# Designed miniproteins, single chains, continued (4): the designs that were tried, part 86

Each design is a single chain, and the fold is of that chain. pLDDT is the mean over its residues in the fold that is shown.

## One batch from the design tools (miniprotein)

Design m14971
Fold by ESMFold2-Fast:
Structure m14971 (fold): chain A 84 residues (1-84)
Amino acid sequence: SAPVLARDTKETHYTAAVLRAIGLILDNSLTAADFDEIVDELIKYAGMTREQIRDRLRRMIDGLLKAGVLTPAQAERLRAIIDA
């Protein structure tokens, strides 16, 4: 709980990976290679499991589909990538 002054921290890497995932999902440009890199970063910097990462991204995709931000076809493509 000490103040952190460094910009290059685990929290910064975690936030960057999350923002990258959000951007690629919103643009419907996420690839299997992007997903693998995001998974590796979230495991490394957040201590998450692959299952926890998949569940969080599924919830995000489902929320965006419900909100009308993604089409059903776009959501299906993204789910196929994260569930592989």
Scores: mean pLDDT 81

Design m14972
Fold by ESMFold2-Fast:
Structure m14972 (fold): chain A 100 residues (1-100)
Amino acid sequence: SNRQQSDQHLRLGQQHLDNRDFQSAIHHFDLALSHDPTNSRAHLLRGQAHLLLGDFQSAITDFQRALSLDPTNRGAWILLSQAYLRLNRLDLARRYRSLV
């Protein structure tokens, strides 16, 4: 199923992320999301890879999507706050940090 293929690529992407191979991780998260665009964890982990590469705007977009799918994910609120802090958006970083 599309969800099973999404979960398989999610697992492969996470292995690459753990090995600090951020570009390969993003590639697999892109494949996971092509099979299931509602995979909130794939958005979260792709956002983390973008954050670690310094692509803060892409990270923000992915964290916002992850939160729209699962607003109870406190870790995603923290990561969104950190991404805004890296963009020197202190107003937004404080706002999202206060939700944790």
Scores: mean pLDDT 88

Design m14973
Fold by ESMFold2-Fast:
Structure m14973 (fold): chain A 96 residues (1-96)
Amino acid sequence: ALEAKRARAAALGAAAMEKVAAAPNLAAQLEAWRPAIIEEIKLAIELGEHPVEEIFSQVKEEIDKAIEEAKRNNDEEMVKIFEELRKEVEEIEKEV
């Protein structure tokens, strides 16, 4: 059921927050949060409240903006994390 998937997404988010609290820097915090972000995208697609193309377009735009900000700050660790997240989002898009 959809409620069970929402509960799982929430549990993954809670587990990610625990890892984020233990993480030594912002890059490690974002890496810990990444599985929860992916689960939320999958849940949004399954809910069907928005067109799939719109969901992917919005997520990619936000990631691309984050990459550009990280580049301006010369934060290569953050650039790599966002680029990996971008690639994972593109992989999910191909499966839909």
Scores: mean pLDDT 74

Design m14974
Fold by ESMFold2-Fast:
Structure m14974 (fold): chain A 88 residues (1-88)
Amino acid sequence: GVHLQKALSNATLAEIELQRALAGDESSKPRAIEALRKAKDYVLQADTPNKDVAAKYLEEAIKEAEKGNFKQALDYIEKARKALRDSS
């Protein structure tokens, strides 16, 4: 649905901004955090069985990004994506 698509788009934007932050672009950190917050909000609005698990991983990604742990934030985004794909 529209909410899931917007969540995935914002997760992709967060990944791009986190990679820029890893390369030393300090302006990318607040943009990554904003994109992660939007991704989490859209996931919670999506009609998908794993939304709560995905939202929890995105919340952990936000916390790690706020600490400057950009690699760990990227790992949590990957876990959120896997949760959203794991629809039995």
Scores: mean pLDDT 88

Design m14975
Fold by ESMFold2-Fast:
Order: structure tokens, then C-alpha cells, then sequence
Structure m14975 (fold): chain A 111 residues (1-111)
């Protein structure tokens, strides 16, 4: 699926960027642990998108948010002193994913 490939590519870049940003603000040990959480979230989101390729953005938003909230809770346990920054990074990643999904749907509907 073109949509799945495009969303997977966005998640790959988004997670890589988030890890780079974390590396500038946290200890190497915290970064390793946060990387494992973000990589698992990416895998879970890709699986969700693959299983629901025909679903609208609105149908998936609740399930995406549940996965994101769970990942954020785990990340906050690793770096509680950076809670607001972790929330900002994860919110930015999920917002980017949702915006790209909506853009893809609009492109398909206009074609």
C-alpha cells in the first residue's frame, strides 16, 4: 500500500528525529531506554495501520492515542524531570502521523 509505505517512512524519520533530540538533553542510559520504547511504539503503530489500511483517520485516532499515552507513561518513568519535553516530542510525532494520514486520504478522494 502506498499509504502504508508513506506512513511507515514518516514514522521511521519521526522516531529517528525524536531519538536525536533526546540524545541532546538526556543521559546515554535514558536515551537507550527511551529508544526501546519509541521503537516499540513505531512497530505497534505500523501494525495498527497495516491491519486498518481502509480505516478513516477518525476511526484510528482513539487507538493511536491509547498506544501513544501508554508509551508516554513509560517514557516519563525513565525521565520524569523531562516530562513536558517527552510529551511535546510524542505529541509532535502523533500529530505529524495524523496530519499525513489525513493528507493521503484527501489525495485519494481527489484522484
Amino acid sequence: SYALTRLTTLLDFGVSDAIEQLSKHMSPDQVRKLKEILERLKEQLVDLLAQHAEASPDELVAEIQVLADKALAEMKEIAPEKQDFLQYLLDSLIEGLRDEWRAIHQEIEKA
Scores: mean pLDDT 83

Design m14976
Fold by ESMFold2-Fast:
Structure m14976 (fold): chain A 90 residues (1-90)
Amino acid sequence: MSEEELKEIAESLVKLQNDPGVVVIREGNTFVITNLGDEESEKLVKEEVEKLKSIPGVEVKEEGNTYVVTLNLSEEEMKKFNEIYEELLK
């Protein structure tokens, strides 16, 4: 996976986390994204999830009002992703 793809994943997840109508909970390599029922937030979640699905190594499962995003990345790729993700959260 390219650094640009890792950055795209990180930016998408941070954007969802910063939306007041979306809850993002991280458990290791898995991100649980819950829409709180707002139409604008539902549209944002759908658009960002569609982008994430297009990236190789990203698995997305829909469970009712929740999307489970799993990053199937190598140890090296996960380390790089975490560096980018932590920088974007500052």
Scores: mean pLDDT 82

Design m14977
Fold by ESMFold2-Fast:
Parts: structure tokens; sequence; C-alpha cells
Structure m14977 (fold): chain A 117 residues (1-117)
């Protein structure tokens, strides 16, 4: 899926990050791409309820995988900023898992973006 390819790309980039600052830039781009995918879906007049549920589920899984890797990087670099991002992304994954609509998913992303950006 396009979401899985996006997740795999960001996971590979994060594994190659050489500093907490580089990791923070990568996770910021991930969050922006995730938000864009939700907005594209919201503005798609042909999206089905099943397509919406599958997208949200895939984005939740991708966000959780990124959160796990960011936590590992936080430990490696002893970075409180990366730990804060990892925790925020775990909270976002939980919000996405519980979201019943694209609007709820977008609201979750906006709440996390306001705390990190």
Amino acid sequence: SPVQKMADRYIEELKKAKSPEEALEIVRRFLQDLHVLLLIAKNDPNITEEDMKNLIKQLAEATRKVAELVEELADKYNSPELRRVAQAFRELAEKLEKAKSLDEAIKGVNEIESRLM
C-alpha cells in the first residue's frame, strides 16, 4: 500500500539518522505526509467507508512503528526531545486506532502537531 511504502521509507531514513536533530526533521516530515494523506482522503468524493477505515488503520500502524523506532533513537542519543516525540506519536497511534471518521483522525493529528510543531 502507499501508506506502507511511506512508512518503510521513513523507517529506513530514521535508521540512518546520525543525530537527534536529523531524526526530528525526519519525524516532522512523516507527520506532514500523514496529515496530507488524511486531507486527500477527506476531499476524495469516491472514498468508501471501508477505504477510510483501512487508511486510518494503516496510518495508525505506521505511526506506532515510527514511535517505537524514535524511542530507540531517544535512548541511543539520550534525547528528551525524541522521547517526547515518541510518546506523542504513541498517543497519535492510539487516537487513530480509536478514530471513527477522517475528521476524528485529522483532529488527532492537529492536536499532536500543535504540541510538536
Scores: mean pLDDT 89

Design m14978
Fold by ESMFold2-Fast:
Structure m14978 (fold): chain A 83 residues (1-83)
Amino acid sequence: MEELRAEAERLAEEAIQKIRDVYNEGKSKGLTKEEIKKKINDVLIEAARKFDELARQHPEARDAVSEAVEKVTEEKKKIIEEL
């Protein structure tokens, strides 16, 4: 369980970092908020696929995956509010 929780948290941190990178890079390149939101959505789609795969291979990790998804969703909202 702890190893699967750590993996779910790792996937969440990777997704959050990619969202932050997209936000920072988009701002530096002068992208519109709509373009930045689209790129963030692409990161979320990739993250959702990885979370789904982890939950499918390890049903016992479902609670850890749910917590990780909530963390990503919360951080996404904060970043989007700054656009």
Scores: mean pLDDT 83

Design m14979
Fold by ESMFold2-Fast:
Structure m14979 (fold): chain A 74 residues (1-74)
Amino acid sequence: SLSAEEGLQRAIEGGKNGDGNLAGTGFSEAARVDPELGLQGGIEGMEAGFKSGNDDWTAGGAAGYVGGLLALRA
């Protein structure tokens, strides 16, 4: 299984490259393993995606943010 940090790194790479599946999966996995990291990484991913006009990065970051919030409530 991937570490949360490895999931986040892959998610960022996927977002930058327009790989929405890799971005979404990586951000979601980071949030599942480490909800706080997934939440923070998701916010940063949304910000970076929005600033760069990269919708895949923005959407992936949103998945990490929401996943982190839901996991923290569990």
Scores: mean pLDDT 79

Design m14980
Fold by ESMFold2-Fast:
Structure m14980 (fold): chain A 63 residues (1-63)
Amino acid sequence: SSMEKTREKIEELLKNNSGDNILKAMELALKIGDEELLEKGAELLAEWQGLDKEDILKAAKEL
């Protein structure tokens, strides 16, 4: 299914460990409603940016 293909793409982006790829992975996770993948991306981005994971998650979920 298209949703399964999107999840595969998200996991590939997260494995790359670049900020741009993490942001793209989080955007895709939010679109498909996969909260676990969204949280994984937020944790990686928080480490990269030196920010709190919860602040990143809140920003990602807000318009």
Scores: mean pLDDT 78

Design m14981
Fold by ESMFold2-Fast:
Structure m14981 (fold): chain A 75 residues (1-75)
Amino acid sequence: SVLDEAIEKLKEIAESEEPDEVKRFKVTGIILEVMKTLSEEEQRELAELYESHRSSPVDELIKKVIEKLEELKKK
């Protein structure tokens, strides 16, 4: 599924030795792709999570996004 693919890609980004700016760019791209497959309520939840972690270290953002996508898979 799109969510499974997104979670796998996010884990790969977290484990990479790329600069934080590159990781953040890639994470943003994945979030935008995932948004296309979510309900309006789920899109709002993910957008709110992203905005609340905009100033957080990128690895913390990645962790929170993975946790949210895993939660959405259970619905």
Scores: mean pLDDT 83

Design m14982
Fold by ESMFold2-Fast:
Structure m14982 (fold): chain A 88 residues (1-88)
Amino acid sequence: ELPKGIQSIHVIGMGRYNVIIVDTDTATQQQAQSLGRYIGDRLGVDLVSATSQDGQITITLRTDRSSQDIADQLRQIFPDVDITSSSM
């Protein structure tokens, strides 16, 4: 099941990877994996990893899509969540 209490999502573009940082109230490792799989499936991109640590989920996707494009798609999936993007 997906984590509850998602407050914000930040997408960081890193060449052929995008790192998604999700702020939650609490999330288990299984919920982090479920969220990563859900996002990867909805975007049609490869999930590399998803981890939960101290109320933050870090998801790594392998894609050449821009962080802005990923963020725009995530805004359609999570319309009530604050979503930002940057590139490195």
Scores: mean pLDDT 83

Design m14983
Fold by ESMFold2-Fast:
Structure m14983 (fold): chain A 56 residues (1-56)
Amino acid sequence: PEKLKEADRLLAQGRYEEAIEILENLPEPDWNAIALAYRMLGRDDLAEEAFQKASA
């Protein structure tokens, strides 16, 4: 989907907050990608929560 490509582009550019907004609004959010983005922002608590959602 176009939004997934845009999120990947934002992640590559280090625009993690904008990438997270797109990824969280997808019908099937990629929680592993969201967790990585939170970790890159230094928000380890939110990254851990996202990893739990990916594994649930």
Scores: mean pLDDT 80

Design m14984
Fold by ESMFold2-Fast:
Structure m14984 (fold): chain A 78 residues (1-78)
Amino acid sequence: SHMALEADTLLALAIMYAYLLKQAVERGVSEEEINSLKEKIDELIAQARELAGQLSPETRARVDAEIERIKKEVEEAL
């Protein structure tokens, strides 16, 4: 569905921002810049979760699993 594609796109963007966050931490950029990237990731995850709530149980479970993986990557980068 269009909503499933939109949720997947939001998750793909969140993954990209998680990689940028890891690079930013490794480069020692400001706390303000790191927090900005984290906030963007949280926003994208929240939007994907809201869309997933309207989808099939199977799609919702897949999206939730991807969100948990992204959250773990962010926590491991910090």
Scores: mean pLDDT 86

Design m14985
Fold by ESMFold2-Fast:
Structure m14985 (fold): chain A 116 residues (1-116)
Amino acid sequence: MTVEDLLAAGTAKSPEEALKLAEQYGKIIERKEVTLKPGEKVTVENKSDKPAAVIVVNLSDKPAKLRVTTEDGTSALVTLEPGKAFAFAIEPGGKLTLENVSDEEVKLLIIVVEPK
């Protein structure tokens, strides 16, 4: 199963549904909820020796505007609607930084999953 397969299946209507989809995709190695004020950042690390997917779900009732930055300096702007998810592949020991570029506070569920 690819990250694209997970996202295509992913009408995640709740955090519980997102977790069930992640468990079907692989082994959950990290799960956290974070609240980011405007300009705040969170770093997600793949602490395993295997490739992982990082799944980010917007738990807010409003769109989350995020800057996603990888260790090589590649960045993308993502607008994530309420209840929607996106996923990134991350290398063993790799890191991903999420920055809230919205004018409002956002609440995110972050799941790191090792594929089956």
Scores: mean pLDDT 75

Design m14986
Fold by ESMFold2-Fast:
Structure m14986 (fold): chain A 97 residues (1-97)
Amino acid sequence: MEVIGVKGDKEEALEGAKELKKKGVKKVAIAAEDQVQRNEAITAAFKEGLEPIDGGFNGEEAAETALYYGADGILVVAKDEKKAKEMVEKARAALAK
């Protein structure tokens, strides 16, 4: 499963969605701690032709959502690079269970 994290808002989320689409992702679980960031990322994924699923507020919820709904990718969005990296690492750890 492809897991990527981006720092920022709608433009960075759009770039993340494009990268997942290039990797063949069709259905993506999207997580962000901030509801506005999460909604913007969901919109960005939809605009790129992905099927977005609300993956919740953290990497673990995104991984659980992805497995439950059969997503083939995860996009995490955070306000800073450190938090994005932490969320990606937690999502990957949850997927490895």
Scores: mean pLDDT 84

Design m14987
Fold by ESMFold2-Fast:
Formats: structure tokens, sequence, C-alpha cells
Structure m14987 (fold): chain A 86 residues (1-86)
């Protein structure tokens, strides 16, 4: 999603610049990250147990930095599953 990539980049840049991230921007990133997790889970037939754990971690993220890290780990997880399918 182009919107997701733009929001992720904006949040990352704001954190690097030590600028505040609005609650609205944080909530929008969380919403788009969850939508992406559901899309990737269906597209790559990913483990429901693993997907549920990531959904819970994203929903429970308390800060923009925590959400960036959690979503980054999801992207690594998807890349690994694409490269080394069972």
Amino acid sequence: SEELEKIEAEIEQRILDKKPVSEELFNRFKELALEQVYRDAKKYNLSQEDVDKFIEQIKNSKSPLELLITYGVWLIYVAVKKTFPK
C-alpha cells in the first residue's frame, strides 16, 4: 500500500528528527499495518497462530516506535516465509 509506505516513512522521519507523532497518524499507521497483516496472511497462507500473535502485538503497541519495530518484524517474517516455504 502506497499510503502505508508513506505513513511509515513519515513516522520514521519524525522519530529520527525527535518530532512528535500525532495520535491520529499513529492510529492510521496501526490500522493500515493490521490491514496489511490480514492481506499477507491470506496471500501467503501463513500460520494462523503466528498471524494472531502479530495482530495482538500491533493492537497492543503503545508508541509509534514500538509499532514500527513490530511491523518491521512482520515484514521480516513474511520475507522468510516467502524464501523458505515449508
Scores: mean pLDDT 86

Design m14988
Fold by ESMFold2-Fast:
Structure m14988 (fold): chain A 75 residues (1-75)
Amino acid sequence: SPKEVLDRILEKLGVTKEDVAAEMQRLGGGGLETVEKFYKGELDSYEFEALVDALIRLGATVEELQELARAYEKS
């Protein structure tokens, strides 16, 4: 599921969902509520792109982000 893919990325990076939210807030693309919407399956495409931008900044690979996008599109 997209939740399992995101959780795996966060574990590998050694960061929390709160760290992702803080990075999204810094970039101006969202915050904790946006990350919570992901776990509920409620993100629009703009919010998903903002989440991806934050994950790139935190060190996620292109391959990990492609897996996340595929999982989200299938849900």
Scores: mean pLDDT 84

Design m14989
Fold by ESMFold2-Fast:
Structure m14989 (fold): chain A 74 residues (1-74)
Amino acid sequence: SMKQQQLIDDIEKSRDDLDKKYEELKKQLEEAKKNPDKYTEKEIKQLEILVLMMKTMRGGTQALLEHLKRRLAE
């Protein structure tokens, strides 16, 4: 149905947004590690936790999307 396809599209958009945020966070973490004078150890640890959290969320969203596409597309 059109409603089911709209939900899939919305989840894909959410996944793409998570992908962009993950890449931005990874770049920020690498920048922080290269500039220890500008970033505290606590800030670096916080970024590492955020990267790990984002990776976990991306994995879950991707798995859900694949299951929905497989079952709803036939």
Scores: mean pLDDT 82

Design m14990
Fold by ESMFold2-Fast:
Structure m14990 (fold): chain A 87 residues (1-87)
Amino acid sequence: SMTAEESRRGALELFRKTAELLEKDPSGKEAAKAARKAAELVEKGELTPEEANKVTLEIIKLVPDNLKAQTLATAGAASVSFAEIVE
């Protein structure tokens, strides 16, 4: 299991990287805005890891199909970082 600090850091990285990717394309603006808001809530300590997982799924649903593969790859990379920091 992750420590609270490790979970917070990973969630922040995930949401920020996702927002940066999506902000580069006008079709991704809505999903990027949601990802930025999620990052803000994690930084303030207002999102638990369980809530962050739910919000991640909601953001993925907002991602247009043309950006979905890149967004999932970004999320996958962040998930690998999560696995590494728990060891």
Scores: mean pLDDT 72

Design m14991
Fold by ESMFold2-Fast:
Structure m14991 (fold): chain A 89 residues (1-89)
Amino acid sequence: MEDLLKKLRDLASSLSIGSSELQALVDRTGKALEAGDYDGAMATIGEALSKASEVKLQAEKQGDEENAKIAEELIETLSELGAQVDGQK
């Protein structure tokens, strides 16, 4: 999980669209996991997935292939983290 959280932080900080909001959601997810709050972590992962999907759609509409690719990698990494968190319940 720690490696996935690091990757999520790096990806979120690389975005020029929605970066601060996604960084905040990743930070909240990390804090929930540290507290053993798996339900809270799943909720923030869901919020982050929705935001990353919005960023991807916005980037695609603007022809911004770089931000679209970063958002897609965020979605994939969030989905992997969510599966690992669900497996801890």
Scores: mean pLDDT 85

Design m14992
Fold by ESMFold2-Fast:
Structure m14992 (fold): chain A 71 residues (1-71)
Amino acid sequence: GALEAAARHYSRPIAEYLSKKYGLDPEEVIEAIVEAVLAGRTTLAEIAEYLARKFGLDPEEVREALLEASK
């Protein structure tokens, strides 16, 4: 739907930043962000916690990285 398309589009710069920082595949990060948004995770803190759990990262570091990437 429209929410999924928007999440995928706007996640690309964030996913590229996180993939470079943590050595992850940007496509997997985009998919994870889309999954988080579709599951009702709409705040940076909620998305950061979801990504940290999925990729075995520290949620505070991911939250900080998302804030940096979002500008």
Scores: mean pLDDT 78

Design m14993
Fold by ESMFold2-Fast:
Structure m14993 (fold): chain A 66 residues (1-66)
Amino acid sequence: GDEEAKEYIRKAIELLKEGKVELAINALQKAILDSEGKYKKEAEEAIKALEEGKVDKAIEIAEKAL
């Protein structure tokens, strides 16, 4: 559900701050799968930022979603 999606977004932010980009992408993908609509778009936008090498942008998107 959306609460589980929120937990995965929080975990992704922590992982990104630790430089663990691949693990953060995995956490964001789990947020998308657990989402009932809330946080899904923000998780997808954060993954896109990471695919573009924009780690700080991904953190900003994820933090603003919470």
Scores: mean pLDDT 85

Design m14994
Fold by ESMFold2-Fast:
Structure m14994 (fold): chain A 74 residues (1-74)
Amino acid sequence: SLEEQAREAARKAAEAARAGDMGAALEHTIVVGQLLRELEAQGRTELARELAREAAKMLDEAGAHVLARELAGL
């Protein structure tokens, strides 16, 4: 599902950020953003907001504060 894909991409982004691989963290964060936009396009706006908050928290806790703020702004 798009929900499972978004959560997996967020986990990979946070893992990359903790490893210091900010390039990979950015790539996975872009995937999260794309999946959230697709959920919104399907009318799943509430779910997209929940997943955005969840992903932003994971990224912030992993030290990727800029990426976290961008997702929280969606």
Scores: mean pLDDT 87

Design m14995
Fold by ESMFold2-Fast:
Structure m14995 (fold): chain A 82 residues (1-82)
Amino acid sequence: SAEAAALLAEGRALVAAGEALRTLATERVSPEEYRRLALVAAPLGYALENRHVSREETLALAEEVRARGEALIAEAEALAAA
């Protein structure tokens, strides 16, 4: 269904954005890798210069967003099964 497909796409995008934020917070990345990961996180309003936020705050946001994405995927699966 179109509704399930839209929720699945949004959920997957949020999971990817959360993982990108976690990588930015936990790993030493090159400037090129930083730009690539920041683009994946852009749907969260995470601008390239948002690197000024603390590692702890970035990790908390990454976990929250990943969890929201997983919830949307579960909702999409339930809707597709109905």
Scores: mean pLDDT 76

Design m14996
Fold by ESMFold2-Fast:
Structure m14996 (fold): chain A 75 residues (1-75)
Amino acid sequence: SKQELVSRYTAAALREIGAEFEIRLYKEKIEKLKADPNATEEEIKEAEEKLEKAEEELREARREKEELEKELESL
C-alpha cells in the first residue's frame, strides 16, 4: 500500500539523516585527533573506520530512499 511505502521511505530518510550526522561527527573527531599530539594512530584508525561505516550506511539509505520514491511516484 501507499501507506507502507511512505512509512518505509520515512524510515530510510531518518537513517539518511542519522548517517549524515555520524559522518559529520567522525570527520570532526578525526580532525581533532589529528591535531592532538597525544592521540594514537589506533584512535585515528578507529574513528576513520567508523566514518567509513557511516558513509556506507548513507549510501545504502539513499539507495533505498530513491527506490521507494520511484515506487511512490508509480502509484
Scores: mean pLDDT 87

Design m14997
Fold by ESMFold2-Fast:
Structure m14997 (fold): chain A 65 residues (1-65)
Amino acid sequence: SGLDYLLELLEKAGLTELRELVLKHYEELFAQGPAAVRRVEGLPAEHHATLEVLVQEAIRHEQEV
């Protein structure tokens, strides 16, 4: 699934601390795309750009499977 791939990308990026936030908001992230990342409360601003890229890649993976 796209969520499983997103979690794998988080681990590879060294952002495992964001796992719980991603699990809480994954439906919104996948429905609205990377633009939803900046609306996730509690997400450090330093990780916004990186998570936007990972969400976009996970959505692409879901569409290619």
Scores: mean pLDDT 82

Design m14998
Fold by ESMFold2-Fast:
Structure m14998 (fold): chain A 136 residues (1-136)
Amino acid sequence: SWRELARKARFALLDYYAGKPITVEEAINIARLAIEAAEKAVEQGDPHAVNYVRLALEAVDIAVHELIKEIRKKMSKEEYDKFVKEIQKLLDEAQAQYDAAVASTDPAERAAHLRKTVETLRKLVDFLEEKYKKIK
C-alpha cells in the first residue's frame, strides 16, 4: 500500500528530527518512498495529496543536505558551486509548483501542479543518486 510507504517515510523523518544519524543512501531511500507515496496519492485524487507531496519535499531536502555534506569534502570549489546551483534550481522549481498547487482553488489545476512537483523531485533524487555514486 502507498499509505504504508508514506508511514515509513514519515516515521523515518521523525527519527531524523529526533537526532537519529542517517546515511546518504538511507536519506535517498526515504525520499524515494515519500515520492512514490505522493505520486500514488495524486493519481488517486486523495484529498490529502498536498500533505503527501509536502512529505516528499521534506524528505528530498534532507537527502540534499546529507549529500552536500559528503560532496563538499570531495569536490573542487568550482564543481561544488555548479552542483549546488543545479540542485537549488530544481528545488526552487519544485517549491514553485507546490506553492501553485496550494494556492489553486480548482482540483484539476491543483493535481496538475502536484504532479509537476513530484516529477521535479524524482528528477532531483535521480540526480543526487548519480552524483553520490561518482564520489563513493
Scores: mean pLDDT 90

Design m14999
Fold by ESMFold2-Fast:
Structure m14999 (fold): chain A 80 residues (1-80)
Amino acid sequence: MQNQINQGIQTSQSATNQSQTSNAQQLLDLGSILDSVLGTLMNLYHTSSPDLQPQALQGMQLSSQSLQNVSNQLNNVLSS
């Protein structure tokens, strides 16, 4: 989990430095939003009651999957 988040951030930072297209910038912006949402859900998980933790965890998993999808799309744009 931590390693996947770190890879997503590093990919976004590298793409910013090497960006040659507006599509890469749009994907970076989306990745930043998703990373912010994931951070909010992590905080919610740590501060929530045990009854709400499974819902926060599910939200974290969905956000992580979305961030992975954005990372894959960004790699495709940069390799084209």
Scores: mean pLDDT 70

Design m15000
Fold by ESMFold2-Fast:
Structure m15000 (fold): chain A 59 residues (1-59)
Amino acid sequence: VDDLRARLGDLTTTKTTLTDKMKTAEANGDTVTAKTLGDKLTTVTTELDTVSGELATRL
């Protein structure tokens, strides 16, 4: 449970950082960087959903 909680925290922080970078890239008109960051966000969101689901089951 603690390992899943730590992973959830790390993934949440990563998602926030990627979202901020993506918004900055979009504001600068850097469509290529924004798309790359969006793809990474999709991966992080999928992992976050998996970890969150496992944590909910164990709580």
Scores: mean pLDDT 79

Design m15001
Fold by ESMFold2-Fast:
Structure m15001 (fold): chain A 94 residues (1-94)
Amino acid sequence: SDAERLAALTAAAELLAEIVARLREENAPQSLIDYFEEALQAYRRLVEERAISDRELASAAAMLRFLAEVLEAYGYHDEAARLRALADRLEALI
């Protein structure tokens, strides 16, 4: 349903906000914090615009997988796993 699609996309934005907060708390490199803040703003825009078509959800899922790879490279394995789980949820709604 559209409501389930929007809820999953909103959950992705909320997780990205949590990740940004944690990166700041752990004094991560500023470039990494800025990169995830930009990603957070992009997902907030997708929610605001109700970008919930099959193509838009597929694109959002692919972006979450890429963000997970970046986090994993920096040792944030739990956060990377949570982003991949949300990517799987978005793809399951297509």
Scores: mean pLDDT 90

Design m15002
Fold by ESMFold2-Fast:
Structure m15002 (fold): chain A 73 residues (1-73)
Amino acid sequence: MPKLEALREKYGAEVQREVQAMLDAGATLSEIAEWIKRRAKEIAKQEGLPFDAAYNVLMVAATPALAAHGRKL
């Protein structure tokens, strides 16, 4: 089975950069949540993972960027 650590390393920097860019552009938490869900569905299909597993990886990756902007998931 692919290790979730490897998936966080592969996608974590991408997700953090995109969430930071969205926050800098004034995106709402709702818009960020929709982006994370769409990206999680795409990664789940590409990597052969359940949606929940992909979603959890992306949420963990997004958390530092959201916390830096004073926002919580």
Scores: mean pLDDT 77

Design m15003
Fold by ESMFold2-Fast:
Structure m15003 (fold): chain A 63 residues (1-63)
Amino acid sequence: MSELDQLLEELRELGKRADPELRDGIDRVIAHGETMRAEGVDDDTIISHLRRGLEYLRRRLEE
């Protein structure tokens, strides 16, 4: 599994444990990343987007 696919899977797993508000935010981060991938955006840019989203989510869950 690529780093991009691993980050998407981590976001999906965290989404299963998140409350409805955080879950909506996670779903939007995933959807945006998948749209970028479909539009041919480079993997480094998509990985950066997903990492920022994952970091934000983890911080919110740790509050």
Scores: mean pLDDT 79

Design m15004
Fold by ESMFold2-Fast:
Structure m15004 (fold): chain A 82 residues (1-82)
Amino acid sequence: SAELREKLEQLLQELGQLKQYLETKKDQISQDDYDQILSAINDLESLLKSLLSQKDVDVQQALQQVFDSAGKVQAVLQKVLG
C-alpha cells in the first residue's frame, strides 16, 4: 500500500526528530537511560527501513512488528520520565 509506505516514512522522520531532541537532553538523563532509549529507537528505525525495502509486505505482520517495537520505545520512555 502506498499509504502504508507514506506512514512508515513519516514515522521514520519523526524518530529522527526524537533522536535529535534526546541529544539536547543528554546531560539531563543518565547514560544508561539515554543508551536504552537510543537502542530502542535504533531498533525501530532498522525495522522501518527493512519494511520499506521489501517489495511485497505482509501488512498484518508488519503492523504487529511496528506495534511491538514502538511499545518497547514507549516503555523505555515511561521508565525514564517516571
Scores: mean pLDDT 80

